Designed miniproteins, single chains, continued (2). Designs and how they scored, part 5

Each design is a single chain, and the fold is of that chain. pLDDT is the mean over its residues in the fold that is shown.

## One batch from the design tools (miniprotein)

Design m4142
Fold by ESMFold2-Fast:
Formats: C-alpha cells, sequence, structure tokens
Structure m4142 (fold): chain A 85 residues (1-85)
C-alpha cells in the first residue's frame, strides 16, 4: 500500500469508515458498518479520485473535502434511517 493510500485510510478510519485495499494497488474500497459506500483511487500524481455510491448511483469527485462531506451526509442518512426503523 502506498503512503498516499495509508494517509487516506487513516483519514477515513478517523471518520468511522473502513478502507480496504483492492487487487488494484491504487484503489481503496470504502465501507460503513460493512456496507460499501464508495472507492478511492490514487492517480499517478498522488491525487485521490473518489467514486461514491449515493442513492444507488455512482458520483465521481476529485475534491477530498467534497468527497468527505458527501460521505458524512451518507452516514447521517443511514443513521437516520436506522433510528427511524
Amino acid sequence: MSEAQKQLQKILETEGLEAKQQADPNTLDIYYKGKKVGTATINEDGTPVFTLIVDGKEVTLTSGTEALALLQEKIAEEEAKRAAA
């Protein structure tokens, strides 16, 4: 795993997410409580590209800040659905 992937994994874990390395060494799968919520791929220049699953659709983001905000919104939505059940 690259240093960029390790740093990204630590950030995601701090937010309560689980990051798992895929067969592609530049890609991390992102999970919340065992449910896959997206992937992060590290480009050749070390910048991350996020593909997040929102309402069954894939959303691609090149901003880590925007990706993290969407992940937090998705987590809040899942927790609200859990509390309402």
Scores: mean pLDDT 74

Design m4143
Fold by ESMFold2-Fast:
Structure m4143 (fold): chain A 98 residues (1-98)
Amino acid sequence: GEAERELLRLEEEARRRIEEAEKVLKDAQKNAEKLNQAAEDNKRLGEELSKIDKDQGESYFNFAEGLRKRAEQLLKDAQEALERIRKEEEARVEAARA
């Protein structure tokens, strides 16, 4: 019937929206990996510079920590967005079954 066709349409749309959010998470994971690599590179530079000038070394360590925090925030935001979208789409599909 029409109700069954509407349910299938909502289930397909839910799947597509979740897949789009999963893609955003994968992109965030790749960007976080790049930021973490840049953080490691800056930590290494800070270790070399701290042997000559402690303040310059500390500046690179602080920059590396900032990069790690940005990586963590990107992952957190993408994970929270995916969880929210899953919850909203599951609720929409469940409402259509009633």
Scores: mean pLDDT 89

Design m4144
Fold by ESMFold2-Fast:
Structure m4144 (fold): chain A 87 residues (1-87)
Amino acid sequence: MPLYRPKPELLELINEVLNSDKEVYTEDELFMALVQYAIKAGLEDPNDPNIFDVSGTVLGKLFGRDTLDLRDGAALREALRKNVTLV
């Protein structure tokens, strides 16, 4: 299974959310960590719990987005891959 090294800012966010100290993760672990981050941080849009407002967050800056749609897994994984390096 391929392993990815996140950018330092993303790695810090992921390790905090997962309570881990790893440097590399699988794509599925990274995706799950992003979902958990958004839920734990209370970034859910009041009108649609599948939409997260990430404006002003490190995640929003890294992805170049103000919102994330959790149902669009393909777009989320593409944005994630732009912020990780295959090892």
Scores: mean pLDDT 77

Design m4145
Fold by ESMFold2-Fast:
Structure m4145 (fold): chain A 100 residues (1-100)
Amino acid sequence: EEELLKKMEELAKEREKEIEELIEKLLKEGVPREAAALAATLRMLGEPEERIERARNSDEEEARKIMEELKKKYGPEIAKLIENQDNLENRLKLLELFLK
């Protein structure tokens, strides 16, 4: 359990850093925090550029539409995984989706 869990924890920490760097970059470009977080997460999931751009420019209504599209693609749990990335288990599940 140690080898695989440590590897996944290291990858989750690296992905968290990448997401944080993407969010900081978008915030410096004037993107609202919620839109920046959504866009950065979609980029890490490998979503198409059109969806990432929609997320980057999203208001509350557009963000809800994008989340519904993600629920259809990845299942209803995706919304909770994105919203609660501060939890290691949620980050590991999100990383699994990113890698699969």
Scores: mean pLDDT 70

Design m4146
Fold by ESMFold2-Fast:
Structure m4146 (fold): chain A 72 residues (1-72)
Amino acid sequence: KIDEALEAIERGDYETAAKILGLSVEVVKLIKEVLDRQGPEAARAELSRAVDMKKAGVSDEEIKARLERWLA
């Protein structure tokens, strides 16, 4: 699931990655920024964390804000 979504992000297929993960396209695009700046291990870790936060009931807006803060 995480690896399949990361492959979709690498291709620029954000819609497919968002559907696989149950995340917003905006969150997925921020993960692409993590991938481009910090590499695949960091991207996988942040993806896994975003999915866990979503499962815990955290909003996409809160997940996005966390990623934006991390990328700053």
Scores: mean pLDDT 81

Design m4147
Fold by ESMFold2-Fast:
Structure m4147 (fold): chain A 73 residues (1-73)
Amino acid sequence: ATAAEKLLQAIYAGDLEEVKKILESGDELDEIKKLLTAQDAQGKNALHLAIDLGHEDIAEELLKFAKENNVDL
């Protein structure tokens, strides 16, 4: 599995520790950025997914990563 696939799985599971581990590793940074900026047919991205699932802690971690890496969410 790719780092992006693991990140998406961790977001669905509410696994904050795994989210932090993936984002802090710096592995596959371009793939992670691509996942975070990818939008569905309604313009929703991974941040919207975390919010919709009620994982506010994960949403905060994604926002922190986006600010540190100049990613527009």
Scores: mean pLDDT 78

Design m4148
Fold by ESMFold2-Fast:
Structure m4148 (fold): chain A 117 residues (1-117)
Amino acid sequence: VRARATDGEHARVEVEAQVSPGLLKVTVDAEADDGEIEVRVTVSGNARIVRLKVTGDEEAEAPPSDTSAEARAKVKNGLVRVEVEIEAPEPQTVHVRIEIKAKPGAKLRVGVRVEQR
C-alpha cells in the first residue's frame, strides 16, 4: 500500500493498494478552519465506492457510486473525518484519490489511514 497526502487549501490524498476481493477502507482526518468543506473521491480500477461518509458538525453520506462520490460538511472544533469504503470484486490494484477543498485562504492538514478487509 502506498499513501500520499498534500496539505493546503486544496488537500489531496492518493492511495494505491493491491487488494484481495473485499473492502478497502480509507480514513482521512483533516484539521481545518471553521467553515464548509467539499470532499470528492475518485476510484480507478474495477472497484466501486460503497460509502463516503464525512463527519464534521453533522454526518453526511454520499450515495454509493461506481467511480466518484462527493459530500459537503461543516468543520466541527477544527476537525473533519472522511471515511471511504471501496469494494473490489476481484484481486487488483486500486487507485483512490480523495480531494478536500476548504474556503479560499483556509488551510487543511490531513492524515491518512488505510485498511483492507
Scores: mean pLDDT 74

Design m4149
Fold by ESMFold2-Fast:
Structure m4149 (fold): chain A 82 residues (1-82)
Amino acid sequence: MYSLEELLARAATLARLVRASPSLVRKVLTDPKYGEEARELANIILNHHEAGIEDEEYRKAVFELSVLVGILQLEEAVEKVT
């Protein structure tokens, strides 16, 4: 499996696949609440992507990582506005 350092090096690739910014992907991968789950999902996504596999496990992992990025973005937006 990829280490955190290797996942951070691939943050731009992950950002393209989950349609998010690289900065948000780096934040979620290192987040104290979501980071462990995000790293597991990122490993699934990258292993499948590098193998050229777009099966249900890949699609589910992309969706779930996108949701975590969305939650983090909403939490940051709420903290800035409220």
Scores: mean pLDDT 82

Design m4150
Fold by ESMFold2-Fast:
Structure m4150 (fold): chain A 95 residues (1-95)
Amino acid sequence: ELIDRAIEAVRKMLEALEKAKKGDPQAKQEFIKAYGEAVRLLHEALKQADEETKKLLLEAISYLNKAMIYFTSKNDYDKAIEYLKKALELLEKAK
């Protein structure tokens, strides 16, 4: 299912972020790859979703975008983790 696959991609983003905090030089590439997968899957899910599910998915995408900005541009790992956790909560509600 698209939402379950998106949840797994967001979990990969969270794992990559934890690796980045520990200084893993590959972690940023892993995060960006997982972000691209998650956003792609969520946009696919949007095409099939009802209006209530669409609201949850769009809000989740917004939080993924914030996590990307805070991690890659601001180096704010804690806020990036917070935004990923909020995205996961919304995606679990959308299942």
Scores: mean pLDDT 89

Design m4151
Fold by ESMFold2-Fast:
Structure m4151 (fold): chain A 77 residues (1-77)
Amino acid sequence: SNGVVAAVQPGLDLVRRGLAIFERGESAEEALRLLEEGVAGLEAVAAAMPDPGEDVRALLAEARALLEAVRAAVAAE
């Protein structure tokens, strides 16, 4: 529904921005902040739904996996 798409978009935009900053080798701190804010936003949207559906669950799982991968890469530096 339009409401679900609109609700997830801000969190997705933050995740995409954080990943782009990290891939450019720019501020790891800013990349992690944006990824953490994006994941938190997506978690809040999912939690507000009685059944978020498979697409929202898959999206949140992917966003969480990206955050953990970036955290691991930063910790290895």
Scores: mean pLDDT 83

Design m4152
Fold by ESMFold2-Fast:
Structure m4152 (fold): chain A 60 residues (1-60)
Amino acid sequence: ARAQRRADLFGELVRYLASRQGETISVRDLAAELGAPEAEVRRYATAIIERFGVDVTLVG
């Protein structure tokens, strides 16, 4: 289901970004790795960084 895939993507991004604090992450490469659209990955990753104060820089 769409809701399940969205929840899986969000959870994976939270864990990934938490493990990569202090690093620069390519949204394009991350989207390809997760099999998700770049726009969705960028939107969710940006929201996670802003809401939880994760110290990660996004590029691409």
Scores: mean pLDDT 77

Design m4153
Fold by ESMFold2-Fast:
Structure m4153 (fold): chain A 75 residues (1-75)
Amino acid sequence: SSSELLEEIQELLKEPGDISIVVDGQEIKVTQQALLKAKEYLLEERDYPVLLLEVSEEEVKKLLVEEILLLQKLS
């Protein structure tokens, strides 16, 4: 669920600097700024109860990483 992803992001944010996340066996480096934006995204989506309720944690984590990478490219 998105709430468990939010908890994972909050734990990652306890460490300053860039974080490594493994998705589908690949290591992806994520900036702290991107993690903060992803946290805001998940909190916003939670106010609209439809989009993330049917996906597994693994799928939500993958979608989150894809969104973070997109946000990094737009920055």
Scores: mean pLDDT 57

Design m4154
Fold by ESMFold2-Fast:
Structure m4154 (fold): chain A 87 residues (1-87)
Amino acid sequence: TTTLEFSYEKETSSGKVTVTVTLTFNEDGTVTITTKVTYENGQVKTYTLTLSAAFAAALFTHEARLLAESDPELAAQYRAAADAARA
């Protein structure tokens, strides 16, 4: 099992949040995406989603393209995640 993690900050109507995304590449060819959202007040919310590796690779590639101009560092993380999902 391989794990990849990255985090970024996002401005929302409820204030600044820190988003931590953990990708777990499972032996069965699926990817488990765990998104942890930490609010300025210290509140933490966690969301989990499992996708096929092929779907995950396509999704991460799309996100990298959308973020290339606004957040090139985050775009690079999504490209790395897509490459890992294809392996």
Scores: mean pLDDT 76

Design m4155
Fold by ESMFold2-Fast:
Structure m4155 (fold): chain A 47 residues (1-47)
Amino acid sequence: MEAYAKGYEYALTTGKLPTLEQAMEIGGGDPLAAGAALRGAFNALFG
């Protein structure tokens, strides 16, 4: 899941969750991929 990995890395580098707009951009406009990006970011920050 590329979007998950990108969201995870975003959170590690910024210390923040991506916004919905940023998650959609990471997901290439796909809502399921955007959800994966948000999940990756959440897991990076909160376990």
Scores: mean pLDDT 81

Design m4156
Fold by ESMFold2-Fast:
Structure m4156 (fold): chain A 58 residues (1-58)
Amino acid sequence: MEEEKRRLEALRQAAEGYRRALADGSVTAPPHPAIQLALDDPSEEALRRALELVEKES
């Protein structure tokens, strides 16, 4: 549970960083699918699903 919360927070921070980079025009390429899910829906369910995608890829 604590590890899960830490990973969800890290994913949320990554999505926030990507959002800022888009606003600054620093990136134009599409994000990783997990980051895209976090951007589209900040709910805990969406973040958990995004985390599952990261774990599967790893």
Scores: mean pLDDT 71

Design m4157
Fold by ESMFold2-Fast:
Structure m4157 (fold): chain A 83 residues (1-83)
Amino acid sequence: SELLKALEEATELSELQKELFKAMLRGAEDMRRNRSEELLEEYIRTAERVALKLKAGTATREELLEGAYARGAVEEAVRLERA
């Protein structure tokens, strides 16, 4: 919650950057609550697909937000496996 507030109050971040960080935080929260292996595999595929589109310069705003959410979930899953 404090990190989310800090992101919203940050004047140096664009609105898109704020929304991407919020999406990543929500993805991490979802993974902590659900811990679904099938959902994790889907998030890995989504994050990879969006990363390729971003590299190509073809990613839409909606795809960037989906990718950020998926990335947050995947990074949290990796962190939980290392703990």
Scores: mean pLDDT 79

Design m4158
Fold by ESMFold2-Fast:
Structure m4158 (fold): chain A 61 residues (1-61)
Amino acid sequence: SSSEIAALKAKIAELQAQMRALVAQARAETDPAKRAELWAQVQALSDEIMALSAETEALVA
């Protein structure tokens, strides 16, 4: 439904904003261990965004 697609798009946008913030933090981080943890969080968010994007495409197709 249009409402479901809109909700998925809103969630994707929110996760993309979180990912951009974490990327900025990772780039500024000088501690290798903390930087690795931040990049792991970026990867997790990227995976979730890809999954939700695929779900959105399936609903539009």
Scores: mean pLDDT 88

Design m4159
Fold by ESMFold2-Fast:
Structure m4159 (fold): chain A 62 residues (1-62)
Amino acid sequence: MEEINKLEKEIKELQSRIDRLQALYARLAGQHPETAAQVRAEIDRLQSELDELKKKLEELKN
């Protein structure tokens, strides 16, 4: 049960981080395209992690 609260907190923080990285990506795309590409890859990776955490959360609830 406490695992559910921990996952919800991690999901919330991960979503905030993704939002921040998306803003950073927009800023970097014009000046540092290679760094922007790395940020995009990080966003994609975190998005996949977020989806997995959400799936784990749903399985714990069932």
Scores: mean pLDDT 82

Design m4160
Fold by ESMFold2-Fast:
Structure m4160 (fold): chain A 92 residues (1-92)
Amino acid sequence: MKKKEEEERRKIAVNFRAQLILVEILKEEGLFPSEEEVKKVEKEKEEAFKYLKETYNITEEDLKEVEEEAKELLREKVPKANLPEAVKEKLL
């Protein structure tokens, strides 16, 4: 088994799941400028997931397996980002 390819695929899944969690929190907190922007971001994430599924064979099950790692990545990065306090609190 090529451990390097599996590790890179895992990192991609973690980063993508982190993006999905962040989008969900932003929606819950009402931090999107408009409903149109929400739909645009959701469409962009659907297209990105399709690409990852076809290119890296990343599945919905893979995203569920990396959920805790994705949350840890957000906890590390979010405090350093210019994001609303409500978003930071939900990731702590």
Scores: mean pLDDT 76

Design m4161
Fold by ESMFold2-Fast:
Structure m4161 (fold): chain A 65 residues (1-65)
Amino acid sequence: SEVEAFIEERVSALPLSPEDRARLRAFLLEHAGGDLARTERWLDLISLSVGGSVDDIIARLAETL
């Protein structure tokens, strides 16, 4: 889908390991992949999270659930 391709492109640009990118991508697809507005908002939140681990990023996104 267009949303899945968008998530893949944006996650692949992050300075994360392939394993951490896979975890983040899976989280985004599970919780936001059906909602473009949520996907865009979450990717913006990730861009503001300039430090920390993938667990820190996921925790921040989960706070919006």
Scores: mean pLDDT 76

Design m4162
Fold by ESMFold2-Fast:
Structure m4162 (fold): chain A 72 residues (1-72)
Amino acid sequence: DAERAAARAAIAEMASADAATARDIGLQKANELTDPEAAAEVLGAGAVLLLARGDEASAQQLRDAYREVMAA
């Protein structure tokens, strides 16, 4: 659907950005999505991406946001 497509576009944008920019994109795009599954997809995939790049602090911010979305 449209929100899932937007989530995948956000993940692709994050993959091409530096770690700090990727974190900001992930947080912003997840907040714009009304579907919690799509928001969780952005935050979860973003956290994994940032961990793979060695930015544990930025990954933790996305992981914390992911937990908040999943708890709602």
Scores: mean pLDDT 82

Design m4163
Fold by ESMFold2-Fast:
Structure m4163 (fold): chain A 97 residues (1-97)
Amino acid sequence: APAPVPAYSREEALAYAERLEREGYEEAAEAARRGADNDPTAGVREAREIVFKKKLEEEVKAGKITEEEAELIEKALYERDEEARKKLAEWAEKREA
C-alpha cells in the first residue's frame, strides 16, 4: 500500500511561505500563501516545484548542468517518468566519466 502523504496545515504553509520569501523565492512564497486558505498541501507542493525549477535555472545559468539535464530532472521528480529517470542516470554517468 502507498504510504500516506503528509498533510500540511494552513500555518505550516504560511511558515514555509515566509521562509521562501526570506530566501528570495517570492513566486514560490506566493504559491504557498495562495494554497494556505484552500489546500495547504497543494500550495506547499506547488511552492516546492517553483523553488526546484528556480534552482535548476540557476544551475543551468552557472554552467553546472545543461538545459536537457534540467528538463530530465524535472520530469523524473514531478512526472514520475521512468524513461526520464533512466536518461537522468545516463547524463549523471557521463558527467562523472
Scores: mean pLDDT 72

Design m4164
Fold by ESMFold2-Fast:
Structure m4164 (fold): chain A 90 residues (1-90)
Amino acid sequence: KKEYFEKALEYLEEMGKESLPEVQGFVEMGKEEMEKYFEAGDYKSAAAVVKLTAGGAVAAMELEGSKEQTEKVKEYAEKAIEYADKLVAS
C-alpha cells in the first residue's frame, strides 16, 4: 500500500510541476488531503481525492493551458489515478 501511495503522490507532484501556477496550488491542497486520509487508513477516500485533484487539474489546463502542457498534465493525471486504484485494490 505505501508504494502505491508514494507513486500516486509522485505523479501528482509531477502533474503540478507541468501545470499553471494557480493549478499548482490546487494540486498541493489535494496532496495534503490525500496524505491525511492515507494516515487515517482511509485508502478509498485517499484515492477519491487523487481522482478529484487529477480531474480538476486536467479541466483547468484544458481551459487555460497550452496543448503541450495539457497533454503532459493528462499523462501524469492518468498515472496518479492508476496508482490510486491500485492502492484501493491491494
Scores: mean pLDDT 84

Design m4165
Fold by ESMFold2-Fast:
Structure m4165 (fold): chain A 99 residues (1-99)
Amino acid sequence: SEKFVNEMKEIIEALYERVTELLKKQGDEEKIKLIEKIKERRLEALDILKDEDPETQAEKMRKLDELLGELYEAEEEGDEEKVKEIEEEINNLLEELKK
């Protein structure tokens, strides 16, 4: 339901605000940008999946979360080529989710 998706978005935004505050205390501007990117991708996927059943939402969000985890690791390692490959896979997944 749209109301449920909006509530999930509020939870995600609140969680990422807290993570961003912790990273600001550490002075890690690169991680802040990465976390913001991950947040935006999750929020986009929730908008795409808002009319899907909960089981389908969970399955598709899990696939996105796997790719976002790989993106986080690649960015932490400084592997620019792998980052580009994973970003392309994420973009392709989001287009697939649009049906």
Scores: mean pLDDT 80

Design m4166
Fold by ESMFold2-Fast:
Structure m4166 (fold): chain A 72 residues (1-72)
Amino acid sequence: REAQLEAEIYLALALIAYGIAKATNSKDVSFEIEILRKALEHARALGDTPSAAEVERILKEAEEIQKENEKK
């Protein structure tokens, strides 16, 4: 199904992008947060609770990094 394929693509892209950002100690993770939010929406729409939980965990980490960078 189209929605399932889109969810898989967004999840894969989000994990790859976030992995690269973490490896490079990037403080600007706004793009990764955007992809992670899209992946989370697709996972939730499909009822994929395990994938949604993992994306939520990674998204929270990315948002904390972005918040720290914006803080000072």
Scores: mean pLDDT 71

Design m4167
Fold by ESMFold2-Fast:
Structure m4167 (fold): chain A 83 residues (1-83)
Amino acid sequence: LEHSADAMIKLVQSLVDEAIAKIANEKTFSEGKALGQLAVQGLRSGAEFMNRKDKKMGERLEKALQEAEDRLAKAIAEAEARA
């Protein structure tokens, strides 16, 4: 379970990094937003599932979810400010 949570966090962080890069580019802004939303939705579902099985792992995924949401919101706001 710990290894699965770590793998999920790492995968979602990679997807969020890709989403932020796409959000920063005017031509791929919509694609980046969609990718970010999918990554956040996946992590949220994972956190809900893990919280029922292992509360400690669920809490780690919830923290990663909040961090991902904050990073995406900042990237979107910065991109919109440039537009």
Scores: mean pLDDT 80

Design m4168
Fold by ESMFold2-Fast:
Structure m4168 (fold): chain A 100 residues (1-100)
Amino acid sequence: LTPEQEVGLAAALLAMEVSLGIITEGTAEAVVEAARKTGNEEFAELVERAMEAILKTKDEKAKKEAAEKLILGLVAASRGDYERALELVREALEIAEKAN
């Protein structure tokens, strides 16, 4: 798999778990690792921070909204659209941090 394909797979795994009302540590680690493999350091750093903030979020509505924005950002990155990916991941981080 290319790094972008691995990010797409991680997005699909995260989306499945979010639809079930859960986020496992294994899926969170897979998302962060896939982002790092892209070699886009800014994107990888933002994904790690967003994932960490989402996991700490106790408000279920904010957690879901932030996770959904992160998923959209990962999907954008899987298509090579890093400008859109960075925008969406920053939105995810902001939602999660405001709830924490």
Scores: mean pLDDT 90

Design m4169
Fold by ESMFold2-Fast:
Structure m4169 (fold): chain A 67 residues (1-67)
Amino acid sequence: SKAEAEEILKKYSKFNNIEELVEAYKTVAPDHGFNEALARSFLKIALDPSTPEESREILLKEMEKLL
């Protein structure tokens, strides 16, 4: 769900380990609906002006993989 994707992303954004988030999620067999929600969450956070540039680049790269 969108809420689950956002919760997971918040945990990894704190540690700048977004790549680990994506790898962890692959292990739990994501469905298409979760991938869409996760991609939307990545985009929303990447557009936030408080998001560090390094994190933004990682988020956009991972979002591209989910589409």
Scores: mean pLDDT 61

Design m4170
Fold by ESMFold2-Fast:
Structure m4170 (fold): chain A 85 residues (1-85)
Amino acid sequence: PDAAQLVALAEARRLLAKLEKLLADPRLTPEQKELVEKALEHAREAVRAAEAGDVEAAAAHIRKAMELVAEFKKLDPELAAKYDL
């Protein structure tokens, strides 16, 4: 894989791991859980795209996941910080 694919894959995998840990947190409200679930779906698609060598699709899914994480941070910045988001 080229450098761009390796970077995208590493970024997507780190984001996926953080979101999986956050989704397991029992303190999430239904609204927060919905945002995390949507972000997690995009992180999974980003990993899949990066593994296939589709760096552009991986970057697009990472961007969408990060937009959802930004919305989550508006609702709960302290909880986001605990999961290094």
Scores: mean pLDDT 88

Design m4171
Fold by ESMFold2-Fast:
Structure m4171 (fold): chain A 91 residues (1-91)
Amino acid sequence: SSMEEQKKLLDEYQKTQSEVNKRIVEGDEEAREIDARATQLLIEVNKKTKLDTYSLILLSLAIIAILYQNPDLSDEDVIKKALENTKFLLG
């Protein structure tokens, strides 16, 4: 079921966000850099594409998870994957 796949992906994204936040609090500089880069990419997307609050929250989760799993991925590829996954989560 697509709804089960959506729930699984969202749960994974929320777990990754919690792990990144924990690492930031513990003083992990790499985690802070991921968070800063994610924030910048989210701002860039939001300036070009007006999204509602819920879509922005999903996009933020997707960007952080993709960056955390793929630190060497280009900004353009991160944005592309994050938008595709956000669209999937929205149904």
Scores: mean pLDDT 88

Design m4172
Fold by ESMFold2-Fast:
Structure m4172 (fold): chain A 100 residues (1-100)
Amino acid sequence: SELQQLKREFAIESAALTVLLAAGDFSVDLILKKHASDAQKQAEAEGLRKQLDDLRSQYQTLVQKANAAKTIDELKTVLKEIQQLIDEAQDLLDRADQIL
C-alpha cells in the first residue's frame, strides 16, 4: 500500500539522518580536541553540540508522529519535516568543517 511505502521512505530518511548526526558528533569532538586552547572555537563547538541535541529531540518527535500516522497526508507531512532535519544536519556539518 502507499501508506506502507511512505513508512519505508521514512525508515530510509531516518537512517540517513542518523548517519549525519553521528558525523556531526565526530566533527564536534574533533574540534574540541584540536582546538582545546581556542575559547571561541570551543564555544562554537558547544553551540553545534546543542544543535545536534535539538535535532535529535525533533527527530524523536517525528518518530512518534510516524508511528501514530494513520493517513497518507500525515506521513507526507512527517517526510517533509525529516527532510528539513537532514538539510539542517548537512548545514551543521558544513559549519563544523569551517571551524576545523
Scores: mean pLDDT 91

Design m4173
Fold by ESMFold2-Fast:
Structure m4173 (fold): chain A 73 residues (1-73)
Amino acid sequence: MDEVVEEIRKKAEEAKEKYGLPMATAVSANGALKAGLDREGLEKVAEIHVELGMDPEAARRVAESLYAVVKES
């Protein structure tokens, strides 16, 4: 899990540098869904979103939405 979260962080940071915050958040969300991250992993992704410049409450809402999708799968 930690290795997967670090890979997501790296790809999100690269995407932000090249394409901006919306693409970075899309890349990290897609990575989280593909990896099937649990709630703890999704909270780590929310931390990455905040580090990239997203509002903390918005980042938390994105993580909750991703967790709901994973839980229903």
Scores: mean pLDDT 75

Design m4174
Fold by ESMFold2-Fast:
Structure m4174 (fold): chain A 64 residues (1-64)
Amino acid sequence: SERERLSEGGKKLSEALKAEVQAQYPDQAVSVGSGLVGDKAVFRATAGDTVVTRVYSIEEVIAA
C-alpha cells in the first residue's frame, strides 16, 4: 500500500539523514524527527545546537 511505502521510505530517509549528520558531528547525540506538512515530508536532524532540515515530496518518500 502507499501508506506502507511511505512508512518504509520515511524510515530509510530518516536513517540516511541520521547517518549523514552523525558523520559530520561524531561527538554529538543525533536525533531525527519527521512530519507531514501539507503535501511535503519534513525531516529534521538535531545534533546539539545544530539543526539540519530536509524536505521531500510525498512521491519522493514512497520512491525511496
Scores: mean pLDDT 82

Design m4175
Fold by ESMFold2-Fast:
Structure m4175 (fold): chain A 139 residues (1-139)
Amino acid sequence: SDEEIRKRSEEIAEEARKLAEELEPYKKKALEIDPEKTQEAVNQALRLTGQGALNALSTGKGEEEGRKMAEQLKQLAQELVKEYGENGQLIALGMFGEALRFLAESTLEMTRGNVELGEELAKVTEAVLDATREFKESI
């Protein structure tokens, strides 16, 4: 049972890591175009993602906190596209990539120490992974 939960959490973390790696070139392009706005968006996404992860761990409600996190990141991405057009798309993809990298690493590390807490972070990671894929398909 614990081994099955661990394997599922590790699989979700690996999917998030792979998508984050795929999005790295968009982050690099965004940094070349507007380094200040790109870094601001990444920092905001990491603050939101870190808070959502902590909430999931403290409440044991990874699905609910993951949905809230995904919605907040999606709203930030939509605002970036509205304000900066195609450059906003690049910034948003870079921002999602950094959020996914953080969640992949956090999920994997937590799962090694505590399988049940790792499962709650995996639920958050899966929600953000889905939101990232939906955003990528929309552009």
Scores: mean pLDDT 91

Design m4176
Fold by ESMFold2-Fast:
Structure m4176 (fold): chain A 76 residues (1-76)
Amino acid sequence: AGEKLEENGEVIYETPYKKWVLVEDADGRLYLLTVDKDGRILEREPIDAPSLEEAKLRYSPAAALRAIGDEIDKEL
């Protein structure tokens, strides 16, 4: 089932099929969420970065690379 995103969620990359969202929890922990077009969380990855702003700069290219890899793996 789909999960709602945290209020501090920042979309760092989006395609018609998926989006990648950086979220920060109440303890200051950062996560990169992979969310499908229907808002379902497909993947959650903890991120070691000092702030959400720095995380989005670092992980925007990584999210784009994951988009490419995921399309290769799922297209048949």
Scores: mean pLDDT 64

